# Ledger of designs, part 13: designed miniproteins, single chains, continued (3)

Each design is a single chain, and the fold is of that chain. pLDDT is the mean over its residues in the fold that is shown.

## One batch from the design tools (miniprotein)

Design m8425
Fold by ESMFold2-Fast:
Structure m8425 (fold): chain A 126 residues (1-126)
Amino acid sequence: DKYRLAEEALYEVDLFRDQLREALEILQEATETPEVAKAQDFLEKAIEQLEEYMERIEEARKGNDSRLILELTRKSVRIVLQAINHVERALPHLGPAEQAQLEQQIQNLQISIRQLRYLARRLEEV
């Protein structure tokens, strides 16, 4: 059961990474304002951190360290919430089509956050 929860957490963190990459691509096509540039920089760093967390979760899974998997899952959620805040600050500086695309990405990220929070609660129960 712990193995399946860790695998599900890895899957959701991987989805976060893909969703942030899509958001970054949209921002890179936008007119460069300070808020857009700040969002781009944060998303690049967030993607790197999520990749590191994924590697560490996989190692923790192999070592049967459910506490570390839980901690890294929570850290992944925190980084994504910060990424959403940066994207939201950039939204007023974008064209209507780019705003609509990024609002959709924010919705997708919020769904993944709810799923990871659910998995974190399940990891606490083991």
Scores: mean pLDDT 85

Design m8426
Fold by ESMFold2-Fast:
Structure m8426 (fold): chain A 67 residues (1-67)
Amino acid sequence: MKSGSVVAGEAAARLVREGKWDPSLEEAREEVKRVAEELGTEYSEEELEKMGKGAVAMAKAGLFSSL
């Protein structure tokens, strides 16, 4: 839970790499879930939604748009 920002950041990075700089919340939530599964952690639906919203915000901020 406290490292949710790291999970959201990694999810955002993957989405931007795929050209999805403005992903839907559902797309972000699925990517967060995938990253969490790779780390061996499980989150509630509410936690996935909060991290998904973070990932959308990070992707829209253009963290990797300097290409």
Scores: mean pLDDT 72

Design m8427
Fold by ESMFold2-Fast:
Structure m8427 (fold): chain A 67 residues (1-67)
Amino acid sequence: MDAELALLAAAMRAGGVSDAAIARVLAAVQAGENLYDVLARVVGPERAARIVDAFEDRTAARFEAER
C-alpha cells in the first residue's frame, strides 16, 4: 500500500511529472480511479503508458528481490 504509492510517485517524478500533478494522481488513485486513466488525463496517453510501465517494472523488481 504505502510502498506501492512511493514507487508510483518515484516513477512519476522520473517521468518529469510536477509535484502538484503527482499529488492529484495519487489522490484520484486512492479514491479508486484507474491509474492509467488518471495519468492519461494529467500527462497525456504516451507519458501515462511510459510511467505505468516504469511503475510495473519497479513493483516486479521489488517482488523478485524478495525471493
Scores: mean pLDDT 75

Design m8428
Fold by ESMFold2-Fast:
Structure m8428 (fold): chain A 91 residues (1-91)
Amino acid sequence: PLPKATVSREELIELGEQVVGQVIAEPAAEAEDRAVLEEARALAEELRAKHPELMAELGRRVLETGETTNDEAAVRALAREGVARILEAAK
């Protein structure tokens, strides 16, 4: 069982960045997406630097969802929605 309230803000931010990179990478296996994959990695790192609180919240939600359900598709759906919100907030 993962700690529910003892996960540090830094650990949540790291998880959020990892989730952002993973979600952006999902469609990127299509032809000519290599530049998009490299840009996605840079974007995830920049978003962590500019919006660490949004990354921490995403990480926390993914962690809590993973404790509640073993449905990988549900966790991925939550991750994708969270990433979309971060991208909107970064405007």
Scores: mean pLDDT 69

Design m8429
Fold by ESMFold2-Fast:
Structure m8429 (fold): chain A 91 residues (1-91)
Amino acid sequence: SIYEEWREKLEEIYKEGLENITNKEAIEKLKEWKEKALEIIKELEEKGASEEEAKEKLGTLAVEAGLELYKLTSDEEKRKEAEEELEKVLK
């Protein structure tokens, strides 16, 4: 079923995120996203939503979560680059 496929994809995304993200805020955001995604999957399954509706809602959620995590990752990278630049000037 599409709901089982999305639960599997969600688990894969979450696992990959945990392996690649070291920022505590980003990890907390990822956990919040996972909980929200599972709740949406449950709601859609209980409601008997169409495959098209399920794909649209879950796809939108995945894109939104991806953008949020990307922003948190980009900010962390910018912070690290600024720290390295400062260390070069102080040596």
Scores: mean pLDDT 69

Design m8430
Fold by ESMFold2-Fast:
Structure m8430 (fold): chain A 89 residues (1-89)
Amino acid sequence: AVEAGREAAREAARTAVELGEASEEEARRAEREATAALEEEAAADPTRARILALTMRTLTEATRALAAGDVEKAKAIIAEGQAEIAAIR
């Protein structure tokens, strides 16, 4: 969960820089903060950490699809992520 969350945070940071939404420094800071938050949640609640990691992955993948102009793919990614999160809860 923690390692998957770190990868999701890195991908989110890269996506933000790619879209011009953040500088490389801002993206790196956001990645560190997200990783620290995920590690804290994993220590307190592994299930919550899993949900956070899945949420980050879903948002990053959906954002990339939107950036590519594929709104229907973005909708499908969000729907799949929501279903996976619901299955955990």
Scores: mean pLDDT 73

Design m8431
Fold by ESMFold2-Fast:
Structure m8431 (fold): chain A 80 residues (1-80)
Amino acid sequence: DLNAQIAAAIATSPDATGAVELPASDETKILNYLTSETEEEIKKIEEELGVSRKEFEEVVRKNPELYEKILEEIKSLKER
């Protein structure tokens, strides 16, 4: 549900060009990375999906607006 809400918010925003251009798998990886509270969870995601933390950082660096937007949505949902 949380991921669906974030994805819907990104898709609805016409100015979120970077978010729309990313493949679904990369968006999911970013969301899992941002919602993970521990390094152990992040590492497990990296191992299961076959991606490195460096790849997450590279996507974030290339799409800073996407990163900020997802982070804001996560904060909004957590704050209630």
Scores: mean pLDDT 54

Design m8432
Fold by ESMFold2-Fast:
Structure m8432 (fold): chain A 92 residues (1-92)
Amino acid sequence: MLSEEVLELLSRVEELKEQGLSDKEILEKLGISRKTLSFLKKIVDAYKAAVEEQKKRLEEVGPSPENKAKIAKEIKEKLEKKLKEIEEELKK
């Protein structure tokens, strides 16, 4: 699971991007490094990829409750593994 600190930073980065701030302005406002911002972007990309994969699988097998539950579990496990890898790289 992502740490509370990483989740808070991710939320702040998304808020600032919605306000139209550049990457440089986000770094200055949050006091984070370019490395940290890069890792937060990787987390967002992982979530987006998981959403797209879930949609694809539901379209292929049909949106039955059984298929939804199975796909959601598989996507969650894959996403959690990817997020742990990203979080550990951020801590280094």
Scores: mean pLDDT 74

Design m8433
Fold by ESMFold2-Fast:
Formats: sequence, C-alpha cells, structure tokens
Structure m8433 (fold): chain A 129 residues (1-129)
Amino acid sequence: STRDILNQIKENPEQMFTILKQAPEPFSSVYDLFTEIIKTEQGIIFLILRTLIYDGNLDLARQYLEQLSGDLRLMGQALLLAAQGNIEEAKKLILSIKNKNLAILGIILLLRDGYLSVEEAVELIKEIL
C-alpha cells in the first residue's frame, strides 16, 4: 500500500530511491521521472540546491533557486521553505506543481527529511492523484 512504501522510506531514508524503483505505481513512475530529471541541467541545479539545503547553506541554496524554472523551481522553493520551518507553505507549493509525479516526489522528500508524518504524506499523495 502507499502507507507501507512511505513507512519504508521514513525508516530507511538513505534507501529512498531503491524503495521507489521496486515499488508499484505511482512510485515506480516517480523513480522514472527522477532518472530523467537528473540528465537535465535544471535537474543538476536542483540536486545542487538540495545538497546546499542539507549542508545548511540556505543563502547559496536561494541563489541556485533563481536558476530554476517551472515545477522544479516550485519544488526547490518548497524544500527551502521546509528547511526554514515554513512547512505549511512548503506543502501548498508542492500541491501547486503541475506534474503529478514531481509533486509526489516533493511529498516523499518532505517525509524523508522529517517534515511530514506518514499519515500526512498519504493524504497529500491522495490529493495529488
């Protein structure tokens, strides 16, 4: 179930992409989207931004955010807001992402990073689908 996959990710955050790759839909499509994104310049910029957020370098992360556009910029803004403690605005931005698989990835990242409960993530994914 969706809950079981999200519990697995919460318990094993370092294995998130391995779990998604082996999971049924929609998670396998989320994994496939991620593998396509990382081949693009925008996707590489997003990964740099995410690394900077993890390192606590929020000022430099904000500079990389300005290089993003569209759905990836909304996702980057949401992760930065969550890191700043603005979880409600982060959730709102993720729900505004047009690509459903990217929006689901955003919810999964918020869960993995400890900003959402499994119950909240299940309800948000149901809203996106």
Scores: mean pLDDT 89

Design m8434
Fold by ESMFold2-Fast:
Structure m8434 (fold): chain A 104 residues (1-104)
Amino acid sequence: AAGSATTVGEGPGAKVVAEVTANADGTVTATVEVEGDKRVTVVASAVADGELVGVGEAVVEPGGTGTAVAEGVPAGATVSVGVTALDAETGTPVASTAGGTVTA
């Protein structure tokens, strides 16, 4: 099984819990639970050796869950995956995580 990590972030508009899994196919999956009263766009950013290697997005309903998939992650890389929740209408950040570390 590929590596997994859980990250948590809070902001002025929401709380985000993200379960991050690195997959053998070169993707990283972030399953994101958002506690808040707004629809948000969640952005999962995968960083290896200080470089952005993949980005995934999902729209999450208020108090719901979504799955963002970042592609292009090198096999065997150690990747830090941060999740940011943006207000779906304004694009304003409402919560973010510091990043969970997984090995692809």
Scores: mean pLDDT 77

Design m8435
Fold by ESMFold2-Fast:
Structure m8435 (fold): chain A 90 residues (1-90)
Amino acid sequence: ATVGPAYRQQLIDFAIAIILKLEGKSDREILQYLLDRGYTLSQALIFLSAIKNKSKEELIKEIKRIYDMFPEELDAEVKKVTGKSIEEFL
């Protein structure tokens, strides 16, 4: 079955939020990214909580999982947000 665009975008945004945390961005900067993406504050806080409750190894595994699903879309968004290739974070 083809994954819907909204679900795909949520997974990509979650992967970017993880990457921002791995780059050492503050909780505030990660929340602002998610708000700029159109999430409510409550939704952004749920994403941030999920990230903060995972180990670095679990976070990298989650990025790899999302990259396997949406390689072109995730790589494009990572380059747009960070200026780096996704492979630099894996």
Scores: mean pLDDT 84

Design m8436
Fold by ESMFold2-Fast:
Structure m8436 (fold): chain A 72 residues (1-72)
Amino acid sequence: MEELKKELEELAEEARRLAEEARTPDGQSIYLAAAHEARKVAEEAEYYSEEELRKAIKNTRKAIEQGRELSE
C-alpha cells in the first residue's frame, strides 16, 4: 500500500515537471492531467485496493508516454 502510494506521488511529481518543460499545449495538457489524477489517487489511496493503485500507476505511465510523443 504505502509503496504504491509513494510510486503514484513520484509519478505525479514527474508528470508535473514534464508539463513545465513541455513545448506543445497538447503535451502539457496530457502531463497536467496525468499529474492531477495520480496525485488525487495517491491522496485517496485508503479508499482504493492495491489492484486499483497498480492500475492507476500503469495508466499514469501510459499518459506520460503519450505526453512525451505529443511534446515532440
Scores: mean pLDDT 82

Design m8437
Fold by ESMFold2-Fast:
Structure m8437 (fold): chain A 65 residues (1-65)
Amino acid sequence: PKNSTPKPMTEEQKEYIKNNSTPEQIEFGRSLLEHFVNLFEKKTGKKYKSIEEALIAFEEEILKA
């Protein structure tokens, strides 16, 4: 099991946000994260499969520093 692995947004967290936020707020948040990932990819020259993968890589870099 990988329950100790850093997780930017799990299924449980998604449901919590969905129940406590409007779909528009979720969409807006996603757009901001996508923009951040795009900039991060350009800066590092790396590619990520999803927003979550990019956030995990960013967290890993912070923890390593």
Scores: mean pLDDT 67

Design m8438
Fold by ESMFold2-Fast:
Structure m8438 (fold): chain A 74 residues (1-74)
Amino acid sequence: MQYATVYDIEPSQLPKVQELADEVAQPQVDALRAALSAGELSADEFAAGLVAIQRELHARAAEELGVKSRVVAT
């Protein structure tokens, strides 16, 4: 992909993003940490998983909370 999506989170939206993080991101982060501790993930795979979770959280925040996003050329 030659483009990346950037999410603009306003301070007034941050508490709602934190609530969404508990619902969406926290269980997935806990699962990644468990797999890392079990030796099933490398540090690089864990980091990639965290980036994917963050992108999902931002996408849901954009859809549910109206957090703006824009496409940037890489």
Scores: mean pLDDT 70

Design m8439
Fold by ESMFold2-Fast:
Structure m8439 (fold): chain A 92 residues (1-92)
Amino acid sequence: MPKITVTLTVAADGSTSVEVEAEGIDGEEATRLFTRAAVEAAKRIIEERGLSDEEVLALPVEEQLEIAREALERAAEEVSKELGAEVTVEVR
């Protein structure tokens, strides 16, 4: 069964990075599909909360990370169904 592991890393300067590791599927393709799904999920979450982009940037870092985590989890579910893959999300 194809597997995808997504790791969200928060750097000491508050910057975030997302790493996608794929087994049994093309890593580049998995990264593209997951990134697209995560961006769309984040937009939907922000819209559902009635926030503007400026308001999101003004949120505490902890709340911004919670939105990012929820977006990654929604993207993982969508990509898992689309590809028939096991998708795991980890936050560091």
Scores: mean pLDDT 77

Design m8440
Fold by ESMFold2-Fast:
Structure m8440 (fold): chain A 59 residues (1-59)
Amino acid sequence: SLEEQKALADRIAEAAAAVPGVSAETRIVDGKPLVFVRADTDEAMEAAVRAIQAVVDAA
């Protein structure tokens, strides 16, 4: 459901944003929750990707 998809997207955004130098937000686009991730460095982005992967693997 949309609510389940948004809940997962919110968890992904929170995990990514917990990484120093990373900003993440959940936005509804055309009725779908999407996560937008921005990182200050390549290292921060790599850490964010690993954090996101851990959340997805646990779901």
Scores: mean pLDDT 83

Design m8441
Fold by ESMFold2-Fast:
Structure m8441 (fold): chain A 71 residues (1-71)
Amino acid sequence: MIKKRIEELLELHEKGENWPPLGPEEISEEEYKQILIETHTKIIKEILENKPLTPEEQADIDAMLASLAAA
């Protein structure tokens, strides 16, 4: 379920569609948070593949993702 929502979001993001992508009736609040985390993670991985990452930068990224999950 979540994987399909994430793929839909990624396609919408690539097409330049407006955010937020889906209404509350389509997904739960928990699923929405997971979609945001996964989307950010994919973007971050794309960046990391093209440059070395310091432990400080990794910690900042991890803290940001944890903050999104906790909110």
Scores: mean pLDDT 59

Design m8442
Fold by ESMFold2-Fast:
Structure m8442 (fold): chain A 85 residues (1-85)
Amino acid sequence: SEEARRIMQRTLTEKNPTINGFLIPEEVRELLRRALEAGVPGSKLSEFVRRAGDLVVLYRSGILSPEEYKERLEELREELDRLIS
């Protein structure tokens, strides 16, 4: 659990951070930063990071339209809000 936090802290300090080999969109990067700063527990953080990574893959691979990406991004934001409540 601490390992997932450490990996994300390192990843987000990079100039061009990637997840699953894809450049992290700024909006996803901000959600990941908020999760780290809010102290989300390591097991929940790992799950959140996996879901964020899956979204980035789907978006960057062109599977999601810009509209579908925004809808999924809002779902991810709502998930984070529940985790930090």
Scores: mean pLDDT 84

Design m8443
Fold by ESMFold2-Fast:
Structure m8443 (fold): chain A 87 residues (1-87)
Amino acid sequence: MKEVRVTILDVTESDGRYTIHAVVEFGGRTFHLVLDAVPADEDKSLESWKELGRDLGVDPEEFAKVMLEAVKKTLGGPVEITSYQVA
C-alpha cells in the first residue's frame, strides 16, 4: 500500500506568516497546494492539517502526521493553516 506523499517545493515568510507551496500525491492524483499558515502549537497545527486532509479526501490522521513532520523539518516548528488553494 502507498502512504500519502508530500513534497514541499517552496516556503516564503512575510510579516510572521508563511506561504507554503507543496505537492501531495495520493490515489493516483497530484495536488498542487498553496497554503497560508502561521506559527502555532503542535496540537493546533495537527488539527488544521487533519481538516485539510479531510477536504482532500485522504486519511486525515496519516496526512496530518506526514505534513506536520515535513513542515517541522522545513520551518523548524509547527504551523496552523489559515487558508489554502488547490491549483
Scores: mean pLDDT 79

Design m8444
Fold by ESMFold2-Fast:
Structure m8444 (fold): chain A 119 residues (1-119)
Amino acid sequence: RPPGEPVVTVVVELGEDSAKITIRVLDADGNVLLTYTETVKATSPEEAAKAVQEAIDKHREAILDALVASGATREGAEKAIDNLRKTAVEAAQKAKPGQLVVASANARTGESRATVFEP
């Protein structure tokens, strides 16, 4: 099986008045190197998107260091975090209560994607 690539992921679980945000860094083998979870009060998509942005910004240096330790370049890791931040914020703004947002960025290419899942 070919090895994967280092990735950073953000999972947002949207409640009626809360958002649970989980940030993970995975190495090329899919091992979790870093996990941060916080639950914030959010009564609107705009508040949820702001909370996602603030969570990524708060943990940016730790995420960068974990991605670099997993074999990413610092430039690739920075691009991945910037693209993840944009993609996750945009997905959270479009999501509704009860939905799950999963966003990821590849630390080698900087490519990011997000999917919104129905309950």
Scores: mean pLDDT 84

Design m8445
Fold by ESMFold2-Fast:
Structure m8445 (fold): chain A 71 residues (1-71)
Amino acid sequence: MEVVEEAFRAVEEGDLERLEEALRRIEELGIEAVLELLRRIVERANEAGVLDLSEEEIDAYLAAVRAQAAA
């Protein structure tokens, strides 16, 4: 999702205004955009060695978040 990639670029560049705009757009797009942002955060944390999760574990976690948001 393009807006999620914009949010990550804004963080890497330290551009708080662009980050705020991207987060607003993600909120407007709804739960699917929020879940895509969350997936990218978890994947980046995994890559950085902060987390040690398999793709299947990440998918299960995001499915649980979606189920909670739908309730």
Scores: mean pLDDT 76

Design m8446
Fold by ESMFold2-Fast:
Structure m8446 (fold): chain A 66 residues (1-66)
Amino acid sequence: SEKAGRRAYELLRRYGFEFASLEESEDGTSYKIVNRRTGEVVAVVTEDTTDEEIVDALSKAKKLNL
């Protein structure tokens, strides 16, 4: 969903764009938030994923990358 990808992108901008990237699935239904340095998947975002779940995953990943 374009809405899910846009939400994830906006949250990446708030919490550390420099450590994370967004990768769309082959069918466009989900997005992987990936740590740019390690290649580890931080979170998988779908239409059902809440902003709070995305923020929690990003916050945890940021602490581990500090």
Scores: mean pLDDT 73

Design m8447
Fold by ESMFold2-Fast:
Formats: sequence, structure tokens, C-alpha cells
Structure m8447 (fold): chain A 85 residues (1-85)
Amino acid sequence: MLTDLEVLVGVADIAAAVGIVTSRNEGKEELAEAFDALRDAILAHQDDPEKVRRLYEALTRAMKLANEGKWDEAVELLRQAVEEA
């Protein structure tokens, strides 16, 4: 069976992929690129539970900001999370 960390990485990967596709469908390419960079960071740190958790928290917050139309804030939050990873 998958470990709890492997499940979290899988859920985060899928959530980031949804963020990428949704952003591109709305013509928000910079936001899509920011979600893609966060996805890469999650996969790069997949063996570090604390980093995966922090990146997933940033992903969840950015998705909420994007749903509220706060695209620039979502991009900045995602970029900061990747830089701090």
C-alpha cells in the first residue's frame, strides 16, 4: 500500500495539475507556470514530509486566491513557496 507521504505527494500532484489546466483555460498563463513550478518543487522534495506539507498548504491557499480572482496574489504566493523550498 502507498505510504501517507506518497498519498500526499499524489494528491498534491493532481491538485497542481488541476490548477495548471484551469489557469490555462482561463488564459492565465503566468498562474499556470507558477502552479507548474510548485508541482516540480513537490516532486523534487517528495521524500521530505515537512517540505511537501508546506508546499501543499501553499498550493491550497493559491487555489483559493485564484478562485476569488486574486491571480497576482496566487502567483506571488506560489513563487515564494518554491523559492523557500
Scores: mean pLDDT 84

Design m8448
Fold by ESMFold2-Fast:
Structure m8448 (fold): chain A 100 residues (1-100)
Amino acid sequence: SLTPEEEVLRRLLRAMGLTDEEIDRVIAHAREKGLSLEDFLLVAALDKDGNGTITRDEFLAALEVPEEKREEVEAIIKKHDPDGKTLTILEALDVLAEIR
């Protein structure tokens, strides 16, 4: 069933270049992990070039992580992005779910 919020999310994710299968996975994952519309908007805003990837450094800067949690957050990011270059939308949402 589609809620108005889910319809907005699906349109946003399509505009970001995700496939219908990837969109379904993102929505299912958000429901499972308790992610909010604000979390999706944050990730969408960080995809500055519209290619469905986010740089690690831009993601870390945007999260405004307290200094005490910096090492923990960086470890979570490395767990989802071992090559340390870019995060996919799904990987960024996984990191947000583990931080929150």
Scores: mean pLDDT 72

Design m8449
Fold by ESMFold2-Fast:
Structure m8449 (fold): chain A 59 residues (1-59)
Amino acid sequence: SKELLEQLKSEDEAVVTRAIQELYFKKDIDALNEALKTTEDPRVQKMLQFAINSIKLLE
């Protein structure tokens, strides 16, 4: 998941979106939470929060 966290820093919105989707499919809540704490982009923060909430709602 370290490589996916690096992809979240990309200037390419498509790369960021794919990285979030990959973390979501892995159900890697810890990596999603780490990304949420380290990103300063409000759009990326919102996407990460939706992914985390979606995983938790499936419990």
Scores: mean pLDDT 78

Design m8450
Fold by ESMFold2-Fast:
Structure m8450 (fold): chain A 97 residues (1-97)
Amino acid sequence: MSLSELLEKLRSITKSEIPRFIEENFADIMALSKEDQVTFIIELLKKQGGVTIAQQLMLLGALRSAGFSDEQLNEIRRNTPIVKEQISSLYLPFEGP
């Protein structure tokens, strides 16, 4: 499945459906290039309504460990909205179902 198809599907679901969507499409998400994974992560976090500062720091640390470059991490940081309220259940493709 292409990045465009994954993004179209992501746009068609509700926030509460995101964890199931990630589980059902995990193999396709992980088959994306690192650059396309960055784009997908940004759109996923925007759909969730952003992240807290603590969640952003933990996410960037996990992505660095997963082999993302400093440039890719900075792109995610710049394009992800920061919120003060805790977001329920952040589920990321590289954590697995």
Scores: mean pLDDT 75

Design m8451
Fold by ESMFold2-Fast:
Structure m8451 (fold): chain A 81 residues (1-81)
Amino acid sequence: AARERERAEMAAALDAVLAKAPEAEAAMEAAGASAEDKAKFEQLKAELEEFRRMIREGGLPLEELEAIAREKAEELGLELA
């Protein structure tokens, strides 16, 4: 069904975003990011990993998951697809 396809696409998009996290972390270090900024990045990364789990497991409406995931990805300096 369309909803299952959209969920799979969302999970794949989050996988792609999370796969860029090590590169983003390295860029932050190269830019001289503070320990506080690094801590915020790790927190946001953990939140995105939790959203990926929730998307695959189900629970929240897809529309809410899309909005939250986009907001979190933007906070990390990453974008979905």
Scores: mean pLDDT 71

Design m8452
Fold by ESMFold2-Fast:
Structure m8452 (fold): chain A 85 residues (1-85)
Amino acid sequence: SLEEFREKVRKTLVEMGVPEEVADRIADLVVETYEKYREKFSKEELLRLVTIAAGLALLDYLPPEKASLATQKVYEVLKEFLDKE
């Protein structure tokens, strides 16, 4: 489940043109942030927190326009994952 979620984040980013190394780093960050805070925060809070963390990290690697689109895709994948938990 969690490994499948990580791989889906990675593949989604790669499919939209994010370099594989960056996609791997963001997928790791998304999973690590989720696991760190999953017992402390609600699903809604986790969705916001993890999406913000991913967006900030993406800005280190991508121009703002591309980082914004990539952040939206991470949000979509994360929301689907949280809705199934």
Scores: mean pLDDT 86

Design m8453
Fold by ESMFold2-Fast:
Structure m8453 (fold): chain A 70 residues (1-70)
Amino acid sequence: EKEEKRKKLQELMENADISKLPEIVRLALELGADAKEMLEVLEERLKGQEENEISKYVKESIKIIKEYLK
């Protein structure tokens, strides 16, 4: 149910390190978030990000959105 998924998303965002970003993206897509807008935001963030653990999880999240948009 959307309410349960929204609560889980909020908990992940409040307690999450960057490793939870792919799960957050999957839940947001299930809740009807705009996949194209999310993709643009994450790609823009990645342009300014150095190669590190953060960029790794951002790239994984971008892959999830691109797979969804096929």
Scores: mean pLDDT 71

Design m8454
Fold by ESMFold2-Fast:
Structure m8454 (fold): chain A 87 residues (1-87)
Amino acid sequence: MEEEVKKLLEEGRELARELIEKGKEIGSEELIRKGELLLKALEHNEGVLLEAVKAGDEEGVKRFKEDAEKLLKEAREIAEREIKKAK
């Protein structure tokens, strides 16, 4: 569980970096801002995950995995929409 969630967080950081890089490439301040906000959200969520793991809260870790997967789906949809809109 912890390893799977950390993998999701790493995927999220990669996506956020892609958003920032594409935003710079196409001159979209909005896309850059969204990537920066995603990085901040992932950093906050990593802290929450570590607390849940320390507490032995298996249900909390499972909920976090579901939330992280949802966040990644939403972030990918935003990225696809903004990149296509800019082309």
Scores: mean pLDDT 74

Design m8455
Fold by ESMFold2-Fast:
Structure m8455 (fold): chain A 98 residues (1-98)
Amino acid sequence: SLAEELKQLVEELEKALTSSSPLSEIQRIGIRISAIYAAVLRYKSYLSKNPELAKLIEELESLLPELREAIKKGDLEKLEEILKETERIYQEILELLS
């Protein structure tokens, strides 16, 4: 299924991004968010044909300015909040694809 393909892509991207060095908690959170975002964007043209999926993708993209600011400031608490929201959106995408 497309849900299985999306999950595999997230896992592969996270593994690839993690392989270069020992990582701080901030870097690990950033990698997880980046892997989800990159995987979803890979399928954006297909997923956006469904209005519910298009809305979830817009919600995901709306988090990017806050994500950039939190990374710049090393705001671990804010990064954990963004990760939770990113994971929620990601799970909703997977459920709609299942």
Scores: mean pLDDT 83

Design m8456
Fold by ESMFold2-Fast:
Structure m8456 (fold): chain A 57 residues (1-57)
Amino acid sequence: PKSEEEARKAGEAAMSLEGHGARAAGGFLLQEAQNGGYSEKGAEVAIKYGEEAIRKG
């Protein structure tokens, strides 16, 4: 599974996008976390960034 660091990098990348791009990247982060793609701590980080990116978009 992807590490906490990988989740942070992906989250920061999602947060750098706007509109549809931010929403799509955020949705992908949430989906991957829910499907067990991240470590336990990585999933926590991915969910936080994913929700924020969707909200920002």
Scores: mean pLDDT 83

Design m8457
Fold by ESMFold2-Fast:
Structure m8457 (fold): chain A 70 residues (1-70)
Amino acid sequence: MDRKKTMTRQLRQSFLTDYQQSIQNSDQLYQDYLNQSNLSDKKTSEIYLKKAEDLDFSRQIVQDIAAARS
């Protein structure tokens, strides 16, 4: 078995498992970041907005991996 293919398959399976466990939580976490941004001072608001953007980008990467698996 090709080691690289084995590692890639294991990584995809890990991401799919994490994806299934966290997609519901990631939606709530995203909303929490937006709510924290709205309730926080300017500096803290910028941090939470960046966290929300980073989370959305990470979700796209995981979704792309899941699609490639399919």
Scores: mean pLDDT 68

Design m8458
Fold by ESMFold2-Fast:
Order: structure tokens, then sequence, then C-alpha cells
Structure m8458 (fold): chain A 86 residues (1-86)
């Protein structure tokens, strides 16, 4: 799916930005942008992929609430891997 390929590219760009970010406030704001992006694209996915994205969004929210920046990065990397398999 071209949409799925575009999502993977977009998520990889956001992930690269997050890996280089040293300011926690800017990191959290960038995660917020990612969450909005996922919410906007999710309705165009299959029900199975929508459920997958919702699960990963919940994990990202839980990690950011704990200030677990490494956990946020790992969760996004796992989401990209799952989308590439779909």
Amino acid sequence: SSLLEEMVKTLRKILEQLKEEKDLFVFEQTVGVLEVYLAVVMPFLSPELQALVREYMLQIVERIEKKDVDGVIETIERLIEELEKA
C-alpha cells in the first residue's frame, strides 16, 4: 500500500528527529505531533492496522508520561517494523 509506505517514511523522519533531540520539552512536543499524525491517518487503514496503531499510541502515551524517552523511541521503532510487515 502506497499509504503504508508513506507512513513508514514519515515515521522514520520523526524518529530521526526524536533521536537527535536533547530538550525534553521539544521531544514531548514532537511526540504530540506524531500522535496527531497517527490519529489523522488511522481512519484510512484496515481495522486490523487501526487496532495495531491504537495499541502503539497507548504505549507511546504511557512512556511519555513516565519521561521514558528511550522507551518512546523503541516503541516507535517497533511500530515502524510492524507497519513494514503489513
Scores: mean pLDDT 88

